# Designed miniproteins, single chains, continued (2), part 109

Each design is a single chain, and the fold is of that chain. pLDDT is the mean over its residues in the fold that is shown.

## One batch from the design tools (miniprotein)

Design m7804
Fold by ESMFold2-Fast:
Structure m7804 (fold): chain A 83 residues (1-83)
Amino acid sequence: SEAEELVKEAERKLEEGKRLLEEGKELLKSEDKEEILRGIGLVLRGIGLATEAALLARKAIRISTDEEIIKRAEEIIEEAGKL
């Protein structure tokens, strides 16, 4: 279903966003200005992906009556909000 595809895409974007945020946070601990700047870029991209994941999950909730899909989408929104 379209809602299931949206949830799967949201899950992928959330996972990638988490990865970029963690990588970016580690680079921000560096004393190298170039690594710090790269870290800032990764953090911003990670936040963007988490935001997009939440929007896709909200769309899935709006178009689905499937309890499993809605539950997965709600979990994505909650996890994205913690980032």
Scores: mean pLDDT 90

Design m7805
Fold by ESMFold2-Fast:
Structure m7805 (fold): chain A 99 residues (1-99)
Amino acid sequence: DKEKILEEIKKKTEEILKKLKKEQQDEVKRLAKEMARIAMEKYKVDEEVAEVLSLYLVAGNTMLGQKLAKEGKSPPPGEPAPTRIAALLAEAFQLGLKA
C-alpha cells in the first residue's frame, strides 16, 4: 500500500520534471535532497517517504514558479525555509497515514 502510493507520486514527479529544463531539474534534485535530509534528521520521516515527497513538492513548486513568471507575476518575496517545508511534509504524510 505504501509502495503503491510512493510509486504514484514518483510517476507524477517524473511528469513534472519532464516539463522543466535540465538546469532546473538539477537544482530541483539538489534542493529536494536537502529537504529530505532535514525531514529524516529533524522530523524522523522515513527515508523513502522523505525523498519521494521532497522531490515532488520541490518539482511542483518550481513548475508553479515558472508558470507564474510566464504570466508576468512576480515571485513572492523569499521561499519558506526548507525546514518549514520538511515539517509540513512530515505532518501531511502522518495525516495521510492516519486517514
Scores: mean pLDDT 68

Design m7806
Fold by ESMFold2-Fast:
Structure m7806 (fold): chain A 91 residues (1-91)
Amino acid sequence: SLKKALAIGEDLVERGLITQGEVWAALSLGKKATDEEIELAVEILKDPSASVRDKAQAIVFLAALGREDDILAVKDNLPPELKEIVDKYLT
């Protein structure tokens, strides 16, 4: 949901993991996401070589779309700091 995505984005910015501009960009992309874009965001969360920053942006994007179940399905693949945020806002 947008409300959860905003709360997650605020926490991520406060932790220094992403910028406010990156939160707004991820939210903007969430307005008209394709199935391919959603799949790519999920693959970023699964990719051990993807940065914490890229994964944080993917979480905001998926949360804005209401794709909370997709985030939860890959929760154990997340860095501990992002897993903590997912547990706080999505569980």
Scores: mean pLDDT 84

Design m7807
Fold by ESMFold2-Fast:
Structure m7807 (fold): chain A 88 residues (1-88)
Amino acid sequence: SMEEIKKIIKETLEKLKERFSDNPKLVEAFDKMKEEIDKNKPKSVEEITKLFAKALQEVYKDLSDEEMKEVTKLLNEAIKKIREIENS
């Protein structure tokens, strides 16, 4: 369901904000993702993936390789869970 998808995203974004609380750019990107989800009410995994990509693109150049790996890993984990629900 769409509600389960939104829950997974919000939980993932909260975990990311907690993990990177000392990085203002990442926290801002995660807050923008939450805001976009609430405003645009995405209906598919593809739309959610585009929102993640757009928000992260603005901060990627200022992230360390290690930070990029961790953010990408957690977001990919969330996308896998969402895709499993949508494809059921």
Scores: mean pLDDT 72

Design m7808
Fold by ESMFold2-Fast:
Structure m7808 (fold): chain A 98 residues (1-98)
Amino acid sequence: SDLEKALELIEEALKAAEEGNWDEALHNLFRASSLYTPETLEEVKELARALLPLAEVVGSPEAVALLQAALASEDFEEALLHLRLGLQEIIDKLLSLK
């Protein structure tokens, strides 16, 4: 349920970003990252898939590339590193837009 809650918060962040509400998008993204740390490669890929549309909406090609690298990885630690870096690029972009 913590993974499901994190995915719901990422979806809420995407909806906020699509409306240009950068503060709400950032708030929901911070909540998602605080609630759940992925423990498997499959969980990393689920989070990366959920974050990819958000990276595209905020206009972060760096985040898109990192999330795609997480999805292409077959190693948990490598995928997790790319997920974390991609998430940080989305956060940095959201902070620059407000």
Scores: mean pLDDT 87

Design m7809
Fold by ESMFold2-Fast:
Structure m7809 (fold): chain A 69 residues (1-69)
Amino acid sequence: SMEEIRREIFAIADRAVALAADLSPAAQAALIESLVASIRDRARRAGLSEEEIDEIVAEVEAAVRARLA
């Protein structure tokens, strides 16, 4: 379900935030780029539309950036 996919994606994002906490800004940016690519690939394999993928990616990026601020 969409809710299960969202939960899995946000769990991945939570791990990325924990890993990124002690990194330089440049390393954090690289990790976020990798995270976005991983999320897009996973969501696409799960059968989400491009619109749904874009919405989830935007939400995850905003959440990760807010937690690293």
Scores: mean pLDDT 84

Design m7810
Fold by ESMFold2-Fast:
Structure m7810 (fold): chain A 69 residues (1-69)
Amino acid sequence: MRISAPSDLLKVPGVDGELAMRLLERFGNVENIAAASVGALTRIPGVDRERARRIRRELNRLFGLEGAR
């Protein structure tokens, strides 16, 4: 699966375009990344537990404000 990194991932401190692309490649979309467990996120190279928790927190916060379908 190929997709450009969405702005929501780039809003997370410490997430660059390469990491955002790897997350999207593994999980398919930002919603799936936000729903992933910390353990699932740490399977991505360059993601430790601290970064995984931060990604989940920031994306869930953004979806609470913006992700209303």
Scores: mean pLDDT 69

Design m7811
Fold by ESMFold2-Fast:
Structure m7811 (fold): chain A 63 residues (1-63)
Amino acid sequence: LIPVKVSGLSPEQADKLGVRLVIEGLAVNPRAEGDTLTFEAFDEEAIEKAKELAKEYGGELEV
């Protein structure tokens, strides 16, 4: 598991992105705090997909 952060989200988008990452099987332990979302991705391929989703939700992914 690889710790990842997404910033620049609205609180609503952070919550929605966290739920979607879990449903898509990309991440576990999503934690939304204001404009940021932290989670653990399963692998490097999951991070790549999460980066695409983060952009869709208006956020920027940091590893």
Scores: mean pLDDT 84

Design m7812
Fold by ESMFold2-Fast:
Structure m7812 (fold): chain A 97 residues (1-97)
Amino acid sequence: SIPEKELISLFEDPVKARMALALLYAAASGVGKKAAEEIVRNFTGMTLEEAIEALESLPPEVVRKMIEMLGVDEDKVLENLKKYGVSEEFIERVREV
């Protein structure tokens, strides 16, 4: 199971944490951009663009820990995040942690 409550408790802003988690879940599921937008909307009420801004505002170390706690393929997740519109710079910063 995804440790959603434990992950959210690590953050000062639980709404931001939920947006980031929803986006990471979509990426881990290997869904396309349109399906990722729907997942983010259904889980958070926010847009894909707002979720991307939320993710990119987190320290790379925190995003790394979220991926590890989800127990998913990091390379697959990062490649799908890139397809969704997450910046190459942010993806590389997460890889370098």
Scores: mean pLDDT 79

Design m7813
Fold by ESMFold2-Fast:
Structure m7813 (fold): chain A 84 residues (1-84)
Amino acid sequence: KEQEDAIKAVSYQLLLVGETEAAEVLLRRGAPVEDIQAEIDRMKAILEESKELSPEDRKIVEKNGEKHLARAEAILAEAQARQA
């Protein structure tokens, strides 16, 4: 289980990076704010699912997830400003 949790922690981190990159692509393409919000909602769901991990692995995912979520929220704010 400890090895499985470590592998899952890597998977959660890759998913969070992927959603952040998707939000950046959506911003560059002028996609609706709702599409960027959906990426943020997926990131929040990923962070919630990561609570299944060991405390040590969860802490790593949460710390990195906070950084990626902050970046995605900045992307959403920029999209809202461009579409106002």
Scores: mean pLDDT 84

Design m7814
Fold by ESMFold2-Fast:
Structure m7814 (fold): chain A 117 residues (1-117)
Amino acid sequence: AATGTAVLRIKLKPGAEVKITFENLAGPAEVLVTVDKGEVEVSASGQAPRLLKEGETLRLQLAPGDTLTLKNVSDEEVEVTVVVRAPGGTIRVEADGKSLTIELRPGETREAELEVE
């Protein structure tokens, strides 16, 4: 079966947080979190929270209904790339009281850029 891909490029100001909910997935999602600049705290369902530093990559497998939270606990701007691959379904990205839904369509790649305060 073909997978759908979402690429999220996220800038987090000091103290900013983004939450990604893996809604109604047709199967498990492969998730790659890469810190392009600074450091970020990553909290994922079923995983212990951890601090990722610049150049580090975290690989996760997440189930339908799981959540991923990225928080800038530093006093500097952070840049993170999140790549999600799943056989289908939706992800909901929540930041600053706003919500964005991305549909994972088999064979397609969707990119989004976010700046979070």
Scores: mean pLDDT 86

Design m7815
Fold by ESMFold2-Fast:
Structure m7815 (fold): chain A 106 residues (1-106)
Amino acid sequence: SMELLERAEELVRRAEELRRRVAAALAQLRALGAPQAVLDEIEALIREAEIELGVALLQLGVAKLLLSKGIEPSEELLERAIRAAERAIELLERALALAEAELAAL
């Protein structure tokens, strides 16, 4: 449905914004000499989130291609994109919280 497509696009935009914020916080932590174990944990969360975001972007890309050909995307396709984007957001929010807690402790 168009509502599911709009929701998928909104969640992808939110995930991309969170990814940028986490990347900025991680760069600050590296500059301040944060413990390598903390940096590794944040980087692992980012890598897992990037996989999920990649899945969401692929499904969304397929949906947009189908629409360009006058074919309605399946709700299952859009729901997969939504679930992947939500998982990416969850992982990035965890990474951001860890990064912000470490920055506050430095």
Scores: mean pLDDT 91

Design m7816
Fold by ESMFold2-Fast:
Structure m7816 (fold): chain A 63 residues (1-63)
Amino acid sequence: HMEELKARIEAGDPEALRELAEMARSQGRDAVASMFEKLAERPSLTPHQRAVALAALEDLEAE
């Protein structure tokens, strides 16, 4: 599942970011969830924004 989300984030899929926001919120990671929600509102992600999203995904996976 996480590998699918990583691939979708790299492709710029905002639905993947919304799924991560829901996952982060269910884990009590409200700040991370808010970040994913803001990124999902973008029409496209810059390389920097994609890197930030991927780093946060790895942090969530570690917990």
Scores: mean pLDDT 74

Design m7817
Fold by ESMFold2-Fast:
Structure m7817 (fold): chain A 68 residues (1-68)
Amino acid sequence: SAAELERLEEELERLERELVRGYLTQDRALMQAAIARLEELLKTVTDPELAERIRRSIASGRALLAAL
């Protein structure tokens, strides 16, 4: 439903903020936890556009974590 998509988008935005915060504070555990949650969301999401956004967030998170 539209409400479920909105909730997933809000959670994705929160996880994206956690990745940035983890990078800025050098909190590898926070970043790893955010990436793990994004990977779990990707397993359950059926919307192809949202799945692509989650995949991009995982890739970005991995790149930021590697830059630490």
Scores: mean pLDDT 87

Design m7818
Fold by ESMFold2-Fast:
Structure m7818 (fold): chain A 68 residues (1-68)
Amino acid sequence: MPTFDQIVAQIRRLYEEVVATLEARGDHETAATVRETMDQLLGLLEQTQDHDLAVSILDFLKQQFPPA
């Protein structure tokens, strides 16, 4: 089972890849929104240290950004 730190690292990696992809295709406004949302979620995870919340966020990101 992944540790809290491993899940947080996966969330960071995923949002960075999404932002880079959006910026590369010219979706700068969406990229900015994704960055802001991820910063807020990562801040919440740091505050709560909630493993279940981290898992839920990672699963949510996978659902919202499926391969095109």
Scores: mean pLDDT 76

Design m7819
Fold by ESMFold2-Fast:
Structure m7819 (fold): chain A 93 residues (1-93)
Amino acid sequence: MKIGVVSGVRTAEEARQAAELLKKEGAKGAIVANRDIEGLKEAVRALRELGIPAIPLLGVSHEEGVAYAQKTFGAKIEARYEVGSARVDILET
């Protein structure tokens, strides 16, 4: 099952592009790892608007979000993308 890890979202536009990428890849959920609350809110909003459940992790790095997915779900990285300042990893569980 595909899941996403999204981090580094700064704008609503980056949030929309990251969420659309995850929807296209067939992600069934996403971990949102963001250092600031506003980027976290934008990413979570964009994902939920596309029907993707989002797990918000404030103050967590991208690498910590990926490690959480790998340990919790046995997930493996399938693809890695950059969308502006945002990082998007696709993991298969």
Scores: mean pLDDT 87

Design m7820
Fold by ESMFold2-Fast:
Structure m7820 (fold): chain A 62 residues (1-62)
Amino acid sequence: SELKKLKELLEKTEKDAEETRKVLEEALSDPSTPEYIKLMLKMVLEVEEFFGEELKKRIEEL
């Protein structure tokens, strides 16, 4: 059950990261988007990717 929960959480985290990448791509292609918004989106994506990698490590340890 722990392995199943971690895999489900990983799937959600990777889906959230994919959505953030799309929003970031749109923001980067719009010259009117403020730099702090671009930075914020980059930071959110980095956090989502970090959690995804940590979840993968935890799954590998089981």
Scores: mean pLDDT 88

Design m7821
Fold by ESMFold2-Fast:
Structure m7821 (fold): chain A 68 residues (1-68)
Amino acid sequence: MEELKKFLEELKKKLIEKYKKKYGQEAADYVEYMFEKVRKKLEKEGLSKEEIEKLFEELEKQIEEKVK
């Protein structure tokens, strides 16, 4: 649990920096919003690292679609 929460925070920081640089502040804000949803799901249901990675891959696709 704790290690997965730390992993999620690190991914959040990396994706915020990546999308802020690529698409600007609105994309970074959207990434932050979506990570809060993933965090709540992790706390309520528990998630594996693989599930978290799949979720943020889906988030990356969704971000690219919306900020185009």
Scores: mean pLDDT 75

Design m7822
Fold by ESMFold2-Fast:
Structure m7822 (fold): chain A 109 residues (1-109)
Amino acid sequence: ALSAGQLAHLRDVEEALLSLLEFVRASTDRALQAAALRTARAAEEATIAWLRAQNAPQEVIDEEEEILETIERILKAVEAGEDPTPLVEEAIKEERRAIAEYEAQLAAA
């Protein structure tokens, strides 16, 4: 089980990722989109490493790994010169859901 501090940290990480995804959605500059996605990837890799160091439940680590895979798919599309909008819109929906779930767990703690 995650502590209230771990839940709050994960919520803040997901809120930061949501902000980066919203920036990617609003931007038409592929270089700026790629820079934002590389920032998101590095932050997600750091979060996964932190969760492993904390001996977090495997299910939580698996969810963060799926988020990392989503970021990498969006980045690949941007680097190929493709419109990332459909992938970004789905990622934003999933991040809003994850934030709401962490906030609900934190409120119940």
Scores: mean pLDDT 87

Design m7823
Fold by ESMFold2-Fast:
Structure m7823 (fold): chain A 65 residues (1-65)
Amino acid sequence: GKKNEIGNEVAILIAQLLNKEISEEEFIEKLEKAGLSRKQARELAEAALNKDWDKAGEIVEKALS
């Protein structure tokens, strides 16, 4: 379903960001293409880079609601 597809894409993008395979700006742009707002994408990038997994999970759950 759409939620599972977006959630899987987000997880892949977080892994790529943390492994420095993509830039923070590219991460934001790819999340917008996946259906997140730019604000949600920026907040998720900040949470992931700070390893704030509780906040990252909250952002993803709200984005998929």
Scores: mean pLDDT 80

Design m7824
Fold by ESMFold2-Fast:
Structure m7824 (fold): chain A 91 residues (1-91)
Amino acid sequence: GMELIKKAKEIAEKIIELGKKENNPLLVRAGEIALEILKQVEEGKASKLDIEIAIGIILLLAGVAKVVGELSEEGEKLIDELVKLLEEIAK
């Protein structure tokens, strides 16, 4: 419920802060997309499919960052935690 959304928002904000600290625009964008979909969930405007699409985009951005050698272990951990929370919200 609301507690999962709150925790997911906290993780998304941490991803944005880490991305800014590491000068990683892909991490910043992943966190921003997470905050946008979570806002739509809170407003009752997001479908399960909308959440699944957002997860796909977040994973793609993290995957690109990893391939180019720009994804830290902390960033990978935060993305994994965020995706698990979004998957649980989508149930």
Scores: mean pLDDT 89

Design m7825
Fold by ESMFold2-Fast:
Structure m7825 (fold): chain A 75 residues (1-75)
Amino acid sequence: PSQEELDAEVRLALYEIQIAVDKIHFDRMTEEERKEAIERLKKLKEQVKADSAAGRITPEEAERLIKDIEEVIKK
């Protein structure tokens, strides 16, 4: 694969890992930790939107990631 393709795959994997980690640990977080996690996830959501707009990830991948982020924030 090209470096561009590898970078896209790495970005997607990093997004998925960050969302999964926050989702798993959210129940064990203090109120302050949850507030920080929510702010991180909001920034992550904006990064996902920017990467989708730039063509670095597909719109379908972006929609899935945004849905997963929003599910964590709703906790």
Scores: mean pLDDT 78

Design m7826
Fold by ESMFold2-Fast:
Structure m7826 (fold): chain A 107 residues (1-107)
Amino acid sequence: SIEEKAEKIADAIIEGKAEEAVKLAKEAFESLKTEEEQLEFFEILTKKVIEKAKKSSKEERIKAVESFEKLVEAIAPLLSKLSEEVREKIVDLLVETHIELRELAGL
């Protein structure tokens, strides 16, 4: 399910496993047939990342910021293939999540 894919990626982000998170996110994104499912995936993923970060240590939150930044950079080319409306919604989610994640990490 989308939920299970998002959970695994969020865990990898919190654990600082950036390369694994990138691989899983690309596989998840490419497995989704519609832009609606791709948007839903990022909504669930970003929510899970923040929820896990809030329950994490300071060190884990810093690693999560670093992993999340690498994930965003790696998936940016995939987002360029989406309609402008859906791309803007996903970019807004990623930007908001990055800001909140940095604040939680004290950065």
Scores: mean pLDDT 89

Design m7827
Fold by ESMFold2-Fast:
Structure m7827 (fold): chain A 86 residues (1-86)
Amino acid sequence: MDPEELERLVEAVVELLEEAARESGEEDGELAELAERIRAAETPEEKLELSREAVLLLLKDERLSKEQILRAVALAIELVGLEFEA
């Protein structure tokens, strides 16, 4: 796994979580809490696992715009790719 690629994807996940939480008016909700947990993660493995949890949560959120859902799908595909890179 490329540390630079992981950090890029993690930051994109956090940005989408914070955007969705802000637009829903839930700054202290589940999406905001998960964004803080990802920021606090110290290991690449923890960041990857929390980011996967985040994109799955986003894909189940009925409040997301079509653009936000497409971004979450793209991030989910890229995160899966990182786990299976040889």
Scores: mean pLDDT 76

Design m7828
Fold by ESMFold2-Fast:
Structure m7828 (fold): chain A 67 residues (1-67)
Amino acid sequence: SLVDKIIEAIENKDYEKTREIVRELFTLPREQRVKALREVFSKSKASDEDLERFATIVQEVAAEERA
């Protein structure tokens, strides 16, 4: 699943790959995207620092889609 791929990328500190998968999530309908993002935050064993980086990537990709 995309959720599992994102969690793996975050835990490996592969933020370039994380960004690519987040961009793929933004091609999905909003409901599915929001559900997937919530699952990443609830299931991930990543540090608070890594989750903050993930949140920043989500914000940046969201800004790209609104431009």
Scores: mean pLDDT 83

Design m7829
Fold by ESMFold2-Fast:
Structure m7829 (fold): chain A 61 residues (1-61)
Amino acid sequence: AVLKEVIFVPPEERKPKALEYYNKGLAAYAANDLLGAERAFTQALIEDPSFLEARENAKLV
């Protein structure tokens, strides 16, 4: 699709890499790897700045 306005409301498929980093951050946090969790959540936000869950979790670690 060439409809650029739709890019402001990303569907689930548009965030696969951000979701991957978010899950890696959760796994690192569960393993008590706070530095790894922070890095992974930050990468998720770099991939998708509108990813509020990654933003909140990055703030916690």
Scores: mean pLDDT 68

Design m7830
Fold by ESMFold2-Fast:
Structure m7830 (fold): chain A 72 residues (1-72)
Amino acid sequence: SAEEEEVARRLRELAERAQTDPAKWRAVEALAAEADRRLQAIIDDPSLSDEEKRERAFELLRELLRRVEEVV
């Protein structure tokens, strides 16, 4: 969706900006690694429908954006 594309675009812009500061970049990498692990848990959860997995994945992406904004 356009909203998902906008969130992804903002994350890319913040990650690019963080690359100029090694401490901020390490924080962004740590947050991204945590998000990847949580996303894998959502994908691998047999109790969730495909629709529920999409919703939780988008909520995770929005949470990641908020946390990245706090450190960049």
Scores: mean pLDDT 85

Design m7831
Fold by ESMFold2-Fast:
Structure m7831 (fold): chain A 95 residues (1-95)
Amino acid sequence: KVLEELKEIFKIFDLDGDGKISKEEIEEVVSEEPDESKNWNLKELKKKYVPDISEEDLTVETVLEKYPNDIKALLVYIIWKVLNSDEPLSFEEIL
């Protein structure tokens, strides 16, 4: 179930269907609505949804262990991983 939910989240951000998520695709999804409530402060999102995991320990395994079946924790993990990468990431690279 969690793996299926993660794949569906990946599809939402993979706007061009190339099998990879870029920083630009994340920014497009979050800016689709001109709404101030959608300003992504990555540190605040991490603190809110995955507070018990340090930035250096933020892996898919740690998220799944500490926040099982929490789709918001997985979403923050994906956003954090992509925004801290210099290259677009495939689903396999995010896992």
Scores: mean pLDDT 68

Design m7832
Fold by ESMFold2-Fast:
Structure m7832 (fold): chain A 87 residues (1-87)
Amino acid sequence: RRSPVTDEELREKLKEIYGLTDEQAELIVLGRLVAAVPDTEEARKWGELIAQALAEGKTLDPETREKIRKFAEEQVKSLEARAEARR
């Protein structure tokens, strides 16, 4: 019960509960990843873009989704490195 939900598991649950497409569920996962990282200009930009697409029933192109995913992964690495540097 305390295990982190994978992106794939989260997508399946969102599709089941809210009737979302794979693309819409992926945008929600990306939005949560962006919301979990430090408040930066880039994070705000991606979060707003995701929120806008979801509100309009649109999806983001694959290149944009990949950029957001990589951005979130790099931010997670930065947070982990900072935690290790605590001494």
Scores: mean pLDDT 70

Design m7833
Fold by ESMFold2-Fast:
Structure m7833 (fold): chain A 70 residues (1-70)
Amino acid sequence: AVQPPAVTPEDRARAEAIWAELLATNPSASALIAALEERAAELSEAELVLLGEMLERAAREAGLARLAAA
């Protein structure tokens, strides 16, 4: 089985902080994706995975079909 990356409570806290900043500064789905992609080079693998999970959850809860298509 493919093993997920090791995630610490600190990685989760950092991902949550980054996600909150992205949501506060990027009101549209396209802007949020663009901002996340720009920051992806600065993020650890664990942080990127967590942010991806948060993005998927937000897209599903908000019904943002455009987010998945962009």
Scores: mean pLDDT 70

Design m7834
Fold by ESMFold2-Fast:
Structure m7834 (fold): chain A 96 residues (1-96)
Amino acid sequence: SAAVEKTLEESEERLKALLEQLKQKIDNTTDLSPDQKEALKKFLEGQVEQIIEDLRKRAETEGLSPSAIRKLTNEYIKKLEDHFNTSLEILKRRAG
């Protein structure tokens, strides 16, 4: 439906906006080497791409409603933020 497609587009925009915010946080971190920053950015880019693909596939195959897509998007955002914070902590400990 048009409502489902609009919700998927909004979810993709939210995920891409979060990715740019996380990349900025990486660039502003002083405890990481340039190679560590690049590796973490590449990892996050891959994670966001996979989440977007999963959301679209599940919306089609499972017949997800707009509210279900929003709920799933929120769960993926939280998980991505949690994984980012864990990865950053691990990399900082390796640098110190």
Scores: mean pLDDT 87

Design m7835
Fold by ESMFold2-Fast:
Structure m7835 (fold): chain A 73 residues (1-73)
Amino acid sequence: MGLEELEEKKKEALKLAEEGLKEKDAEKAQEGLEILQELLELAKQSGTQPLIDELQKLVDEAKKILEEVKKKL
């Protein structure tokens, strides 16, 4: 994957996570999380530690959003 593609996907994932949080939309939050997890796996294979740390933080935030939306009981 090119670095430009990585940056575009990261931006897309952040938008989905933010929309999921604001609208409590589990599907959007799930999509954002999946993109971030995919990017994190790629970063772990050949990325730098700062990128891995950033993506891990975003994955953790997206997981919390998804759990909160699902847990509205």
Scores: mean pLDDT 74

Design m7836
Fold by ESMFold2-Fast:
Structure m7836 (fold): chain A 78 residues (1-78)
Amino acid sequence: MPKVKIVPTSLSNEELKERAKKGIEEAKKLLPSADPRYQARIQEYIDAAEKALKEGKYEEAGAYAEVALTLAISTQGR
């Protein structure tokens, strides 16, 4: 496995929070036009991201937001 994913280990809480917020908002925008079979799952990740954001768990919020956004984008084809 020669491929390594470089991830920054020292993002500020403000940067993590903004990143999570953007992901959540974009996932919410795409949710109504996502495949109805996946809408409930996408909503679960949005809810998890919002809960983590409310609890100050910005890294966790960002991760859930990214999963929600990825699912919303990948299911736009109906």
Scores: mean pLDDT 76

Design m7837
Fold by ESMFold2-Fast:
Structure m7837 (fold): chain A 89 residues (1-89)
Amino acid sequence: SLKAVEPTEEELKLLEEAAEIVEEYIEKKKLSFEEQRRLVEVVNRALITALEKKDYKALEELIKLLKEKIDEEPEKFIEELEKFAKEIE
């Protein structure tokens, strides 16, 4: 069942920032369709996990990670995001 989690205004701003950073990364690094799919999937999983746990700090840490790793190669970037998603579970 689709359970809608209604984010706060502060959480919405972080979600918008995450989306903007991911879009910029895809364009800058010219990601393949498969790399884009993997990246979007892991970012969405991390965002959903943080929202379900009501862990605003995890959302802030995700945004910080995305900003710090914006110059990383796609495979390393995805691996670091996978590790982050697992750590916040």
Scores: mean pLDDT 81

Design m7838
Fold by ESMFold2-Fast:
Structure m7838 (fold): chain A 72 residues (1-72)
Amino acid sequence: MPPPELADLPNAELAYREILRAVIEAYSKGVPVTKITELVEKLIETAVAHQDDSPEALRKKLREVAEELLKE
């Protein structure tokens, strides 16, 4: 279920799925909870900031942010 911050966005389902996938991947790899919390916060922030973007552009931006935060 998407968090309330995402529920009213045009691409809420896309944003929710990308965030959920990133969280599950990070958790399965043993990423610290503090890093996972940072990841979720940044992905929600990115989804809200880019809510007017096309679904393809939003997905690309969310993936770029997730990859950057999970690098180190």
Scores: mean pLDDT 75

